# Designs tried in a protein design run: designed miniproteins, single chains, continued (3). Part 7

Each design is a single chain, and the fold is of that chain. pLDDT is the mean over its residues in the fold that is shown.

## One batch from the design tools (miniprotein)

Design m8209
Fold by ESMFold2-Fast:
Structure m8209 (fold): chain A 88 residues (1-88)
Amino acid sequence: GSDPLLPNYPHVTVKEFLEKLRKKLVEMGVSEKDAKQVFIVSRSPTKLVIAYPYTVPEEVVKEAAQKVLDEFGITGVKVETVRFFDLK
């Protein structure tokens, strides 16, 4: 099926955001394997919650997400993060 739009982001899908976020994380020194484990946990009109593996610093995830939001011209959304150990 088609990817859903992010709340308050009429021109950006969850998939497009994740693809750019993962690319930005790799550019910032995160491994491809770890970047692929980053995903959107929940979406609300004012918050975007991103899950990331314990091997990635929270500050790097927040910075990457903010840069991607800026690149898409998205405003009014707060980035929140959730750390996890493994998806297995």
Scores: mean pLDDT 76

Design m8210
Fold by ESMFold2-Fast:
Structure m8210 (fold): chain A 91 residues (1-91)
Amino acid sequence: GIAEKNKELLEEKLKRYKEKTGREPTEAQKKILELIVAKGKVSLSELLEYHEKYASDISSDELGKALNELIEAGIIKKIIENGEIYFELVK
């Protein structure tokens, strides 16, 4: 089912992060990847709304750091379209 496929894809991306960085993924990174895996392409606005509703225990600074570390590790990419920021998985 879709839940199993999303779980497998999430586990693959978390493993890739660990292999590239030598570090365990943080809770913030896991939550970001869960959303991107579930939706595919996610706007910054959608990510911030998700954070406020389901991950308010993670600070904005921690969220920003987690995003930057995922981008630097090549796990996600940042896209700018029509002045809006989006994130998606690196294929």
Scores: mean pLDDT 81

Design m8211
Fold by ESMFold2-Fast:
Structure m8211 (fold): chain A 65 residues (1-65)
Amino acid sequence: VTKVAAAQLLLIGEGIELGVPVKIEVKDNEITITVDASEEDLKKLEEKAKEIGKYTGLKITVKKE
């Protein structure tokens, strides 16, 4: 399993836990997650993306739709 695949699965899992649909794009080992969510849920996703990035070394960006 690649770090990119692991990060994608973790981000999808967080979206499911929050009840928020997420769109994930991967390019050149950079991950972009786009969500239409409340400010509170957006912050939670940004915190999780930061944690995942810390453990995987990947650049993860969270965008509001």
Scores: mean pLDDT 78

Design m8212
Fold by ESMFold2-Fast:
Structure m8212 (fold): chain A 70 residues (1-70)
Amino acid sequence: NREKILKELEELLKTLEAPTEEQKEKMKKLLRELLETGIEIAGEEASLEEIIEAALAHYRPVAEALLALR
């Protein structure tokens, strides 16, 4: 289902009219990295929601550490 999730993301990005080509590519790369991280944690059979939650949980400690340094 990793392929299904990436395909759905690519179809969603195709419907966006506002982003420039550069912004669209940057957004696509960031979203792919987020999804890849979530898939690695939650597993390939996980739902999109579970994958997003896993990715957010993974990055939360890093964000908290960065805020503590400031």
Scores: mean pLDDT 65

Design m8213
Fold by ESMFold2-Fast:
Structure m8213 (fold): chain A 84 residues (1-84)
Amino acid sequence: SGVKWVLRLTVNQIMAEIDKKTGGALTPEMRRIALEIADLLAKLFNDQELIEKVLSRLEQMKDLPVDEIRAELNRILEELKAKL
């Protein structure tokens, strides 16, 4: 469905903005985790509140140091896995 593609594009755009702000400090692992988050959100497509909250949470990471970005990505991933 188009939902998975749209979420992957949205998450990639957010991650690209964070990468620019950190001077290219985002690792391939962080980008992989972000795409896994997008894929899990696509499975939860009936929960629009959850999708909006997670996307907002990702956008807020732009002001965090790189270590905290990694920790937050892992927290979001594990929270979403627990809902499936």
Scores: mean pLDDT 85

Design m8214
Fold by ESMFold2-Fast:
Structure m8214 (fold): chain A 86 residues (1-86)
Amino acid sequence: VIDYEIEVALLQIEVAVAKIALDRAIKNGDKETLQEVLKYLKEIQKKIEEFLARARAEGLPESIIRDLENILKDVKELQKKAEEAL
């Protein structure tokens, strides 16, 4: 019922929001916000991994799988950046 491209776009927006919050927290030395952003990034990772599992199982277009894999890489890079700042 939901367009898969819309689900991908929503995940991209969530990652963009997390990046903005992360950059702000690092700039301000706000360790409490860094921990909350890290938690949020882990929740986004779980959503992407669950979506990837569904996409592969259902044989969704390679473009969707590729977009999800790219978003997952971005999330993992942001998690590493957050952990290094803690």
Scores: mean pLDDT 85

Design m8215
Fold by ESMFold2-Fast:
Structure m8215 (fold): chain A 89 residues (1-89)
Amino acid sequence: SMEEKEQQKLAIDLYEELSRMIDKDAPLEELKQYLNERLKDLSAEQVEYLAQQFERTAESRKKAGNEEQAEKFRELAEIARERAEELKG
């Protein structure tokens, strides 16, 4: 549906913006606030997609030796996972 496509774009845009913020060394608290405010607008499927992208990127950054960035992505993945579980019941 059109609504599903809009939700998917919101999730992709949110992932890309948070990734840019992490690349610019944004503090974890700013990242968490940005994510939490925008998670309210996303469906359970899109929040799950977002969690998967953060988890995958955290592993990638860890393998590249970027431990600080890996931890930021891991923390964001945990928040998204908790939200997805709430929405699924």
Scores: mean pLDDT 86

Design m8216
Fold by ESMFold2-Fast:
Structure m8216 (fold): chain A 81 residues (1-81)
Amino acid sequence: SEALELLEEGLKLAKEAGDKIGARTIEQARELVERGASRLELEIQLGLVRIVLGLEKLLGGSEKSLKGYELAIEGLELALA
């Protein structure tokens, strides 16, 4: 699954950046996609990832962490298509 591959790469980047909150948030997104969660659950998780990305940008998060969130958003969007 292309969606799962993007989420796994995003998770790897968050872990490498030491972003524990990002890693947990992206892992939750991966688990939702893997188990075939409802559209509503995926949309809620996508909203949460977008909010956290916005906060990280405002607070000066690392480029690696920000890229991890961006890949997770792409993966969730693909799962919703």
Scores: mean pLDDT 88

Design m8217
Fold by ESMFold2-Fast:
Structure m8217 (fold): chain A 73 residues (1-73)
Amino acid sequence: SDEELKRRAEIGADVAAGLAELASGTPVVEKRAIATPDSVGGGARAADGVAASVTATPEGSRVTVGPEVELPL
């Protein structure tokens, strides 16, 4: 359902926020959630520029952390 996809995307965004904060040690300043049939998850960026992205696609799950990580659209 659409509500389940949105909930899963929000969880992904919250996980990304936790990862970004843990990796950077600074507060999260940007958080995004994405819920499409082909991609569910989210991303977050900390105040020092470190970001994290957590997404699930038909090809598998992807987790990235670093200063050059792109946030999901």
Scores: mean pLDDT 80

Design m8218
Fold by ESMFold2-Fast:
Structure m8218 (fold): chain A 60 residues (1-60)
Amino acid sequence: MREELFEKVAELTREGKLEEGIEYVEKKLDEAGVPESEKNRLLSSLVPGAAIRAIGDELD
């Protein structure tokens, strides 16, 4: 699950759709019943890593 969310954010970030990627993750975490405080923590972990991955994929 977390890895799938990470890859989805990376894909959307490569397309210039970072905001849509964040929205997708927030929706999935909300459906899973994750508290608001934990959502922010997970987004802070996923978004920077996904952005780095997206840049790497574009340069490859």
Scores: mean pLDDT 68

Design m8219
Fold by ESMFold2-Fast:
Structure m8219 (fold): chain A 95 residues (1-95)
Amino acid sequence: SSPLRRLGSRAVYDPETGKITTYLRVPRSVRRLRLRFTVKVVDKEGNIVTVEHIETVDAPPSPLVEVTSSEESIETLRKYQKVVEVRLDLLSEER
């Protein structure tokens, strides 16, 4: 199957927990997604730093999937002042 294109998403960052949640529209034939989050954050010195992590997400029958940052990514993000940008890349799909 052809790779899925980047779908429209709305990312929400919680600075207290370091948690990022986003909502993706996914075709019903897809059972599992592998996604790369590229997060631009501001460090303690005011520099923009890019943090990447990969998530595997089981897609429900619903075409809208909630994706949340892993615990490891949460711990990393807690060290930063704020999130500037979140980018999602689709790496693979399983049907």
Scores: mean pLDDT 64

Design m8220
Fold by ESMFold2-Fast:
Structure m8220 (fold): chain A 81 residues (1-81)
Amino acid sequence: VDPVRALQYAVLGLADQAIEIAEEILKKDPNNFLAKVALIAAYSVQGKAPEAVKLYEEMKKQFPNIDEFLKKLEKAKTVKE
């Protein structure tokens, strides 16, 4: 199961599928960056803002470039979509 697929489902608004895949990956690799990003996106889609914010803040401490990564994803969507 690919973390990219979890992120893809989250972007499509399929939060339940995104969470399921991301949680599977995180069970085996708790520090998987893409799986954590997919969880943040999925929690946001579900309206679980406190959970999304908490995970995002934890990730910013471990991965200071997370904001840059998210900005790159937004830019790629606008130019390649």
Scores: mean pLDDT 73

Design m8221
Fold by ESMFold2-Fast:
Structure m8221 (fold): chain A 85 residues (1-85)
Amino acid sequence: SKEQEERNKRIEEAVEEAKRYATLLKQDPDKARQEIVERLAELLDDPEAVYAFMETLLKNSPLLTKEDLERIYLEALIRKHLKDS
């Protein structure tokens, strides 16, 4: 269906973005982490895109721990809350 095509496209775009951020983490980890938090905050309204983004980051970033991802997710939640307030 049209809805499934649009959903699949959003998920594919989230995966490709996460792969690019995983590459950036190898070049400048501090800057990349800040950009990841900001982008994740924008994605928070789409749980499927969030899941795909985070899973892709974890799989493609061998130095990222589960604890790092939990912190990034929390920072994204706070960032979104402050922006919406």
Scores: mean pLDDT 83

Design m8222
Fold by ESMFold2-Fast:
Structure m8222 (fold): chain A 83 residues (1-83)
Amino acid sequence: SVQDAAERFREEARRLLEEAKKTLDEKSYKEFAEVVEKHLRQVDELVNSDLPENHKILLIESMEGLLRIRWSVLKHEKKKEEE
């Protein structure tokens, strides 16, 4: 359901923020947290929209995938910087 997709997104966002807080400096964490908060607002807007349920689920899952990619890239860049 759309609610299940939204809840999975929120749970993943929370996990990524906890990992980022342990991994990133304060400035980088704040910038990442602002991006995550923006995506959380977009998910809430999608849940309340008049779009077909299947389209909402696909969009939420796509945003989750993009958030995971963004975090993966950021982790990779930080590890290279510390070498």
Scores: mean pLDDT 82

Design m8223
Fold by ESMFold2-Fast:
Structure m8223 (fold): chain A 88 residues (1-88)
Amino acid sequence: SEVIKEIKKKINEIIKKRGLGKKYKEPTEAEVRELLKTFIELGGDDGKIREYLESEDDEYKRVLLRALYEYKLENPELIKEAIEELKK
């Protein structure tokens, strides 16, 4: 849960850095878990993740997924730890 909370905070920081903080609220921990599940379903493949980002019709979900992807590129180890936690 602490790893999920850290990822949640980092997504919010990226959204604010991109000038989107006024329009989009910080995601919930449940929303972060669903974003990570999407990454797991895509096999963690960078090409598949990028392709999926271009096809996501939900604007808020697309913004969150893009922020999570940016953070995965900056700190892949923390994302890996979160994925292992979700695999149970």
Scores: mean pLDDT 79

Design m8224
Fold by ESMFold2-Fast:
Structure m8224 (fold): chain A 96 residues (1-96)
Amino acid sequence: DLLKQIEEEKKKLPELRATAAATMDEARFRELLAEALARLEELFRRAGVPLPPEAERLGVAAAGVGAANLGTGPGIVAAAKALAIEAAIELAEAAA
């Protein structure tokens, strides 16, 4: 059931957001973000919906921006990226 798989991905988002907002551990955040993006790509593939270009650009931007903003509100930027990933997952759910 595709919808249940999307729900399981949503269950992982609180950890991603907590890591982004509560820590300055960029390496851990990048790890969780990469996992979330990989599973999002799989959900889009299973839903039969093309992956939006925004999802790929977001992944690349998040990897670069995290390093650039260390020490200047990186938690806020990382949390915004995590919320954007959540929105992309909701889009996949709506398409299913």
Scores: mean pLDDT 53

Design m8225
Fold by ESMFold2-Fast:
Structure m8225 (fold): chain A 88 residues (1-88)
Amino acid sequence: SEEEVEKMIKEFEKMLEEELPKLIEKAREKGLFDVAEEIEKIREEAEKKLEEAKELKKEGKLEEAEKKLLEAVREAQEALKPLAPLLF
């Protein structure tokens, strides 16, 4: 549904705008500058996919928007997984 896609967009935006920036700062505070750079690249890639999903939603392609959002979240999580032990 459009409501479900909108909810997914808001949750993904919160991750990109609030959660990932906090992880970047945590990496920098620990002196892990390469890790901070990797997280920033993951954030930039995820933001591009979020904008693609928003455009699909705008076009009424809700199923395609949902698939793009799920793919973007999965890819971000997979990319962050090996970095998590370095931050916690």
Scores: mean pLDDT 86

Design m8226
Fold by ESMFold2-Fast:
Structure m8226 (fold): chain A 90 residues (1-90)
Amino acid sequence: LLEEMAAQARRYAEVYDGLAKVAEKGGETEAAKYFRKASEYYRKAAEAFEAGNLEEGLKYLEKAEEYAKKGVSLMSDETKAAAAAYLKKF
């Protein structure tokens, strides 16, 4: 339901905001930039779902996923290991 979708999108926004900080500490500013964009679009998706706008929310989720994938593709194996350790908190 929309409330569950909004809550999940909010959680992903927090996860990718944290991953952006992990990437920055690893010296990967480009990956961090894409994770910040992913976090922003997950927040926009949550706001759209909270407003009852399913179609708009799904479009924002699609953009968030695109930016998340770009961020992951830019990380070194060392920074990916740090990211995996961070994700165990969730």
Scores: mean pLDDT 84

Design m8227
Fold by ESMFold2-Fast:
Structure m8227 (fold): chain A 63 residues (1-63)
Amino acid sequence: SADPRDRAVQRVTLVIARAPDRPLTVAEIARRAGLSQSTVRAALEELVAAGLVQRTPEGYLGV
């Protein structure tokens, strides 16, 4: 079976890619991805470290 962590990163990436015009909050990403906010925060931390997502005051945006 797929690693739940890798699945969460993939789902968060797709949610952000589908909203390129504005930053998304953790709550919005969690709702759209069907994940908990804690799972989304962990996935976002990995994506920011990888340089694929940018943290802004308004939320998270794809690089």
Scores: mean pLDDT 83

Design m8228
Fold by ESMFold2-Fast:
Structure m8228 (fold): chain A 100 residues (1-100)
Amino acid sequence: SMSVMFVGDGESVEELLAKGQELVAAYREAVRKRIEELKKRIDELLEKHPDNQEAQKLLEKAREYLREAEEKLRKGAPLGDVERLLKKAEEYIEKAEEIK
């Protein structure tokens, strides 16, 4: 199916690069918003669990993964690595939510 997309050569390398950069920029913006939403969820859960050390440890791990994801995204790391870190952060947030 990818071969079908390349049968008609009407695009320059610069045009294909520009389209690729726009898609990557859109993905980065979506990831940035997702990180912001996850940070807010962490803050809310930390306020909700002042005496729950296990919840606080899980949320601190989630925050570490979000910071690492944000830094890797900023430094131009592979998007797959960023996505993996975001999934880890979400897993820790969900675990903290389950111990409500």
Scores: mean pLDDT 77

Design m8229
Fold by ESMFold2-Fast:
Structure m8229 (fold): chain A 89 residues (1-89)
Amino acid sequence: ADELLKEALELYDRALELLEKGTEENRKEAEELLKRAEELFEKLPIEKQAEFLAYLARRAQELGDLPKLTDAEIEEKQKALLEKYEALK
């Protein structure tokens, strides 16, 4: 679990650095890294998925006006995780 979370976070951070550079080639590479990070995210247990989404929220805040994952996708994943956590209480 921790290894998958670490790998997903590292891929996400690399993608954000590439998006900040702003070339079309860098954006293409960033999209591939984001896709791999999302695939790893789907394999994480619910607790680690929540940690990943919290990290995404922080990085999105730090990016300002730079491209990032769509807010709708992040919100949908956060809502699904919150519903599962409420069921576990």
Scores: mean pLDDT 67

Design m8230
Fold by ESMFold2-Fast:
Structure m8230 (fold): chain A 60 residues (1-60)
Amino acid sequence: SDREEEIKLMLEAVRKMKTMDPAEAQKYGAEVSAELKKKFGSNTKITVDESGLITVSSVP
């Protein structure tokens, strides 16, 4: 199971997004979400609103 690598990638992505402006973070979060789906079959989505609030959500 690559779940540990998936979680590490998610945490690093969120950390990096905190250093970006909201528009750039939104684009990066969408790209990482797509990569997580391709590499791990993950339904995890990483999004950011206009205020810079980062949300990580997944469905079972």
Scores: mean pLDDT 79

Design m8231
Fold by ESMFold2-Fast:
Structure m8231 (fold): chain A 78 residues (1-78)
Amino acid sequence: GPKITVVFSDGSKLVVDTSLSPEELAKLLEKHYKEIGKPKSKEQLIATAENILKGARIALEKGITEVTEAELAYLVSF
């Protein structure tokens, strides 16, 4: 599916396929957050995955292919 690059607060990057389910993305996020020293609960990972997928679709519709974690949070707040 359509892909977007997400830049995390530590500057690390993850390429996200927006056709993934929240559960599939949550597994990728679990590994990534553990690797950067910021482990999260399963419930937080699923909620974060849902917000990333929602925000990423909005960003891609605007022609944006790379977004920060903070920009995604802003996009899903409105």
Scores: mean pLDDT 84

Design m8232
Fold by ESMFold2-Fast:
Structure m8232 (fold): chain A 100 residues (1-100)
Amino acid sequence: KEELLELLREMMERIGEIFRENPPKTEEEAKAVDAIENLLLGVLLDVEANPEATAAEVAARLEAMRRRIEEEYAKYLSPELLEKILEEIDRTIREIRALG
């Protein structure tokens, strides 16, 4: 569980840095960034509240979040910013799955 939380925190730090280096250019993009940060925080808080959460369950939560970002928020983000965010999420999913 500690390893799962550490990977999630690292992902959030890296995505936060991506957002700082790529500040929103429109109000819609800014709202999408805030929404994505809230989705990421939601996954972290859910895992912290559920000490019995498995790596597979956490990976599934991240996959659901990734799909929601693509379906609800991708249209408000630049293609470059979206790609960077999805790459970080995909990397974290692979690392979590490797834990078993």
Scores: mean pLDDT 85

Design m8233
Fold by ESMFold2-Fast:
Structure m8233 (fold): chain A 105 residues (1-105)
Amino acid sequence: SQRDELEKELEKMKELLEKAQKEYEEIKAEVDALPNPPPLVLQMLETIELDLKYIQEILAEMEEIINSENPDIKLFENKLTIANMHYIAISAGILVIRRMIEKAK
């Protein structure tokens, strides 16, 4: 059904969020181990943490859409697009942080 397709897309985004959270936890631990972490890296980690919370909120909104009597497909697709954009930004940010901490070693 159309609802099953929406549930599958939501599950896929939840898996991407879990992956991003794990990668964030790993990079945060690496930064916390540095004696003098660059201030820009600390600011980038704070931004990533806020973006992760934002995706989590968007996913909750998407779940509410699926659970409604008449799911708004266009609204769901818009939320999915925003969540994917934030996921890409998080992934890019983590790669930049990794490069910065490798140069600091």
Scores: mean pLDDT 89

Design m8234
Fold by ESMFold2-Fast:
Structure m8234 (fold): chain A 84 residues (1-84)
Amino acid sequence: ARAEELARQAYEEVKKAEEAIKNGDFSTAEKEIVRALELIAEALREGLATPELYYNMDKAVTLAHWAGLEEALRRQRELAERLA
């Protein structure tokens, strides 16, 4: 229920970020990736562990590296520390 809804919101944010990168809107892409990573971290804490969730987590991180989104990468590190 809650974890599934958090995951769906995260997937939508990842799609928006990919579209923003394609359009050269890196500011919007960074905000969307930060939001996606936060939602993914919450879904993981709620116990959701699906291939789709991990795929979208990997995609968000890959997009952040590809586009040089420094703030999104900092946030990813902070969330990973809390999850470990």
Scores: mean pLDDT 84

Design m8235
Fold by ESMFold2-Fast:
Structure m8235 (fold): chain A 90 residues (1-90)
Amino acid sequence: GKKEVYLGMDTSDPSKLGTAVFVLVDENGNVLEKEVLENLTVLQAKAEAKKRYGVKSIEEVEKEEIPEEALKVIEEHIDPKTALYFKGEL
């Protein structure tokens, strides 16, 4: 089935180090895997998503575009008020 990766970054500044939360979801929006890494820039977190999940691209998205189960996982680890969100397709 079609899989997607969602990335939440605990930073409003993409040049600064922050916490990255990766969530792999299936075609129904169910969480398959999660990973939390600290001390990454947005560029480093995007590179890690390509390395771990084989995504072709990873692009910034609005919070509303994230499946509810994946968003809940991300918000357990980072502050939604200062978060950036990204989506990658496999």
Scores: mean pLDDT 83

Design m8236
Fold by ESMFold2-Fast:
Structure m8236 (fold): chain A 71 residues (1-71)
Amino acid sequence: MDELLEKARKYEEEAKRHLELNREYNEKANEAYRDPSASMEEIMDLGAKAMHHAALSTSYRLAAQKLLKEL
């Protein structure tokens, strides 16, 4: 039981880390969008990275919820 709690805690930490990275990449994409010297390719790449971290955050959160349901 304590082992499942520790795993859930680790998955929640990973979810939070990826959520923070999602916010950082979204902010970088917004700054690039306002920069007339930035390329659309650069903006799209930053947006893709933000979406990637959003997906990972969701996956880790769901994994944590599944473990907590076993308690």
Scores: mean pLDDT 85

Design m8237
Fold by ESMFold2-Fast:
Structure m8237 (fold): chain A 71 residues (1-71)
Amino acid sequence: SPVDELRKRLEEVKDEVLGDPSLTPAQGARRLMQVVQDHIDENPDLSDEEKSEMYGLAQQLIGELVEERAR
């Protein structure tokens, strides 16, 4: 599904951000949000429910990234 494809894409970008000490948490969050926006733009037939779930996934992963960077 487009949601499962986005989840994989977000997890890969999160791992890349965590592996790059030059990136701030804010820059990492911006990269994850850009991935969501690009994915939505690439899939114009997405339902409002699917878009909502996609933004929810990004917020979850951003929270996890911020927590990992704070430790």
Scores: mean pLDDT 82

Design m8238
Fold by ESMFold2-Fast:
Structure m8238 (fold): chain A 62 residues (1-62)
Amino acid sequence: SAKVAELEARIQEVEAEIARLRALYERVRNKDPYSAQMVQDRIAELEAELARLRAELERLRA
């Protein structure tokens, strides 16, 4: 269905953004603790969104 395809596309986008932020975290973690914390907070927000999207996808497939 269109909703399943849209959720799968959004999941891929969020996973890609998390991967980019994890790479950024490795660059900043020893140089700028403030920026490192902001990146970690953003990763946590995106991981929560990812969990929500995956739960919705499972609900639509049930």
Scores: mean pLDDT 88

Design m8239
Fold by ESMFold2-Fast:
Structure m8239 (fold): chain A 57 residues (1-57)
Amino acid sequence: SAVDAVREAARRLRAAVAAGDRAAAQEWKTSLIEAAGQVSPVAQLVAEREAAELLAQ
């Protein structure tokens, strides 16, 4: 489901950021935003904000 895709992408994004893997983090950011967009426009906006905060760390 789109919700499961969001959870998996978010988990992978957090792992990539923790590992310092910028390339993987960018790929999982894209996957997260895409999956969130399939849930709702609000979910997509929230995902963009959370991904930006994680990548700023």
Scores: mean pLDDT 83

Design m8240
Fold by ESMFold2-Fast:
Structure m8240 (fold): chain A 67 residues (1-67)
Amino acid sequence: SEECTKIEKEIEDEEALVKKHKLSPCVLVSTYFFASGFLSKCGNKKKAKEYLQKFEELGIKCKKLEL
């Protein structure tokens, strides 16, 4: 759907912005969490699962930096 495509583009734009400004990849933790939820709601279950995995993997890595 157009809504799913828009969500995917917004995530890609956020990833590009983080790379451009050399921000910590940990800022994407919340982005991936919300992305998984929105993509699930719009019907893109495959992408929702992929972003949920990215959220979990990045979240574990970023927790080590909170110490």
Scores: mean pLDDT 80

Design m8241
Fold by ESMFold2-Fast:
Structure m8241 (fold): chain A 77 residues (1-77)
Amino acid sequence: VEELLKAGEEGDPAHVPVLAAALDSPDPAIRRAAAEALGRMARQGNVEAYVALAEALSSPDPAVRALAAEALATVQA
């Protein structure tokens, strides 16, 4: 559980909430790009990105939930 070093190295505490907010964008291209970026970060072991995607699964928007599930599927592989 050595997450603080990764977060500090990548500026992820500031980057992750911006990307999470972008998942709620009215622009589907922005939503997809945000999900892809969070998924990539989570695959690299970024716990904050993984948590943001897991929280997005609780979104009232089914499109946001689908994008979060797709990104998390790449992490679970």
Scores: mean pLDDT 70

Design m8242
Fold by ESMFold2-Fast:
Structure m8242 (fold): chain A 86 residues (1-86)
Amino acid sequence: MLEGSEEDEEYLRRLARENPAVGRALDILESLGFPREAFQVAGAALRRVEAGEASAEEVVRELEEQFGKNSVRTRAARILLEAYLA
């Protein structure tokens, strides 16, 4: 089960400063009004992929099962993972 924390949001914001594609994607999602909880979950998802614990496809599937395919959490994680892997 993938759960986001404030530490995962901090990880995402740090990564966004180091990776321009992730930074641009995060800025767009914030401008669209995505909630902090979506960024916490997306940060947790990105950390698992960076650590080699899961593929992006596996993490997105887990989020779709946990929160739903059209959840803001799932959508944010999908967009940020696509930016990270670009």
Scores: mean pLDDT 86

Design m8243
Fold by ESMFold2-Fast:
Structure m8243 (fold): chain A 100 residues (1-100)
Amino acid sequence: MKSEEELAEEAIKELLEIARDKSLSDEEKAEKSKEIARKVFKELNYDLKKVSKVYKKILEALNEEYLKAEKENDKELAKRIKLVTEAFKEALSEEVEKVE
């Protein structure tokens, strides 16, 4: 089994790869990002405390990459990172509601 740190790093990498993948539509990017959120929940055995910690790390990393894209005037990448981030948040909120 992967550690919380390894899960966060892998999820960040996968979400950024989804954001940068020019072969995927916005709809496909959103759906794949939601799959990553569900995978994180499952691998942490639906432990809300562990999920919250890993989620915070993922969101902080995505926000840093968003700010970097904005600074470099890469508006397309910034928009895609925001899309991926919002889809990830939505899926996480849905999974939290199922556990509570």
Scores: mean pLDDT 82

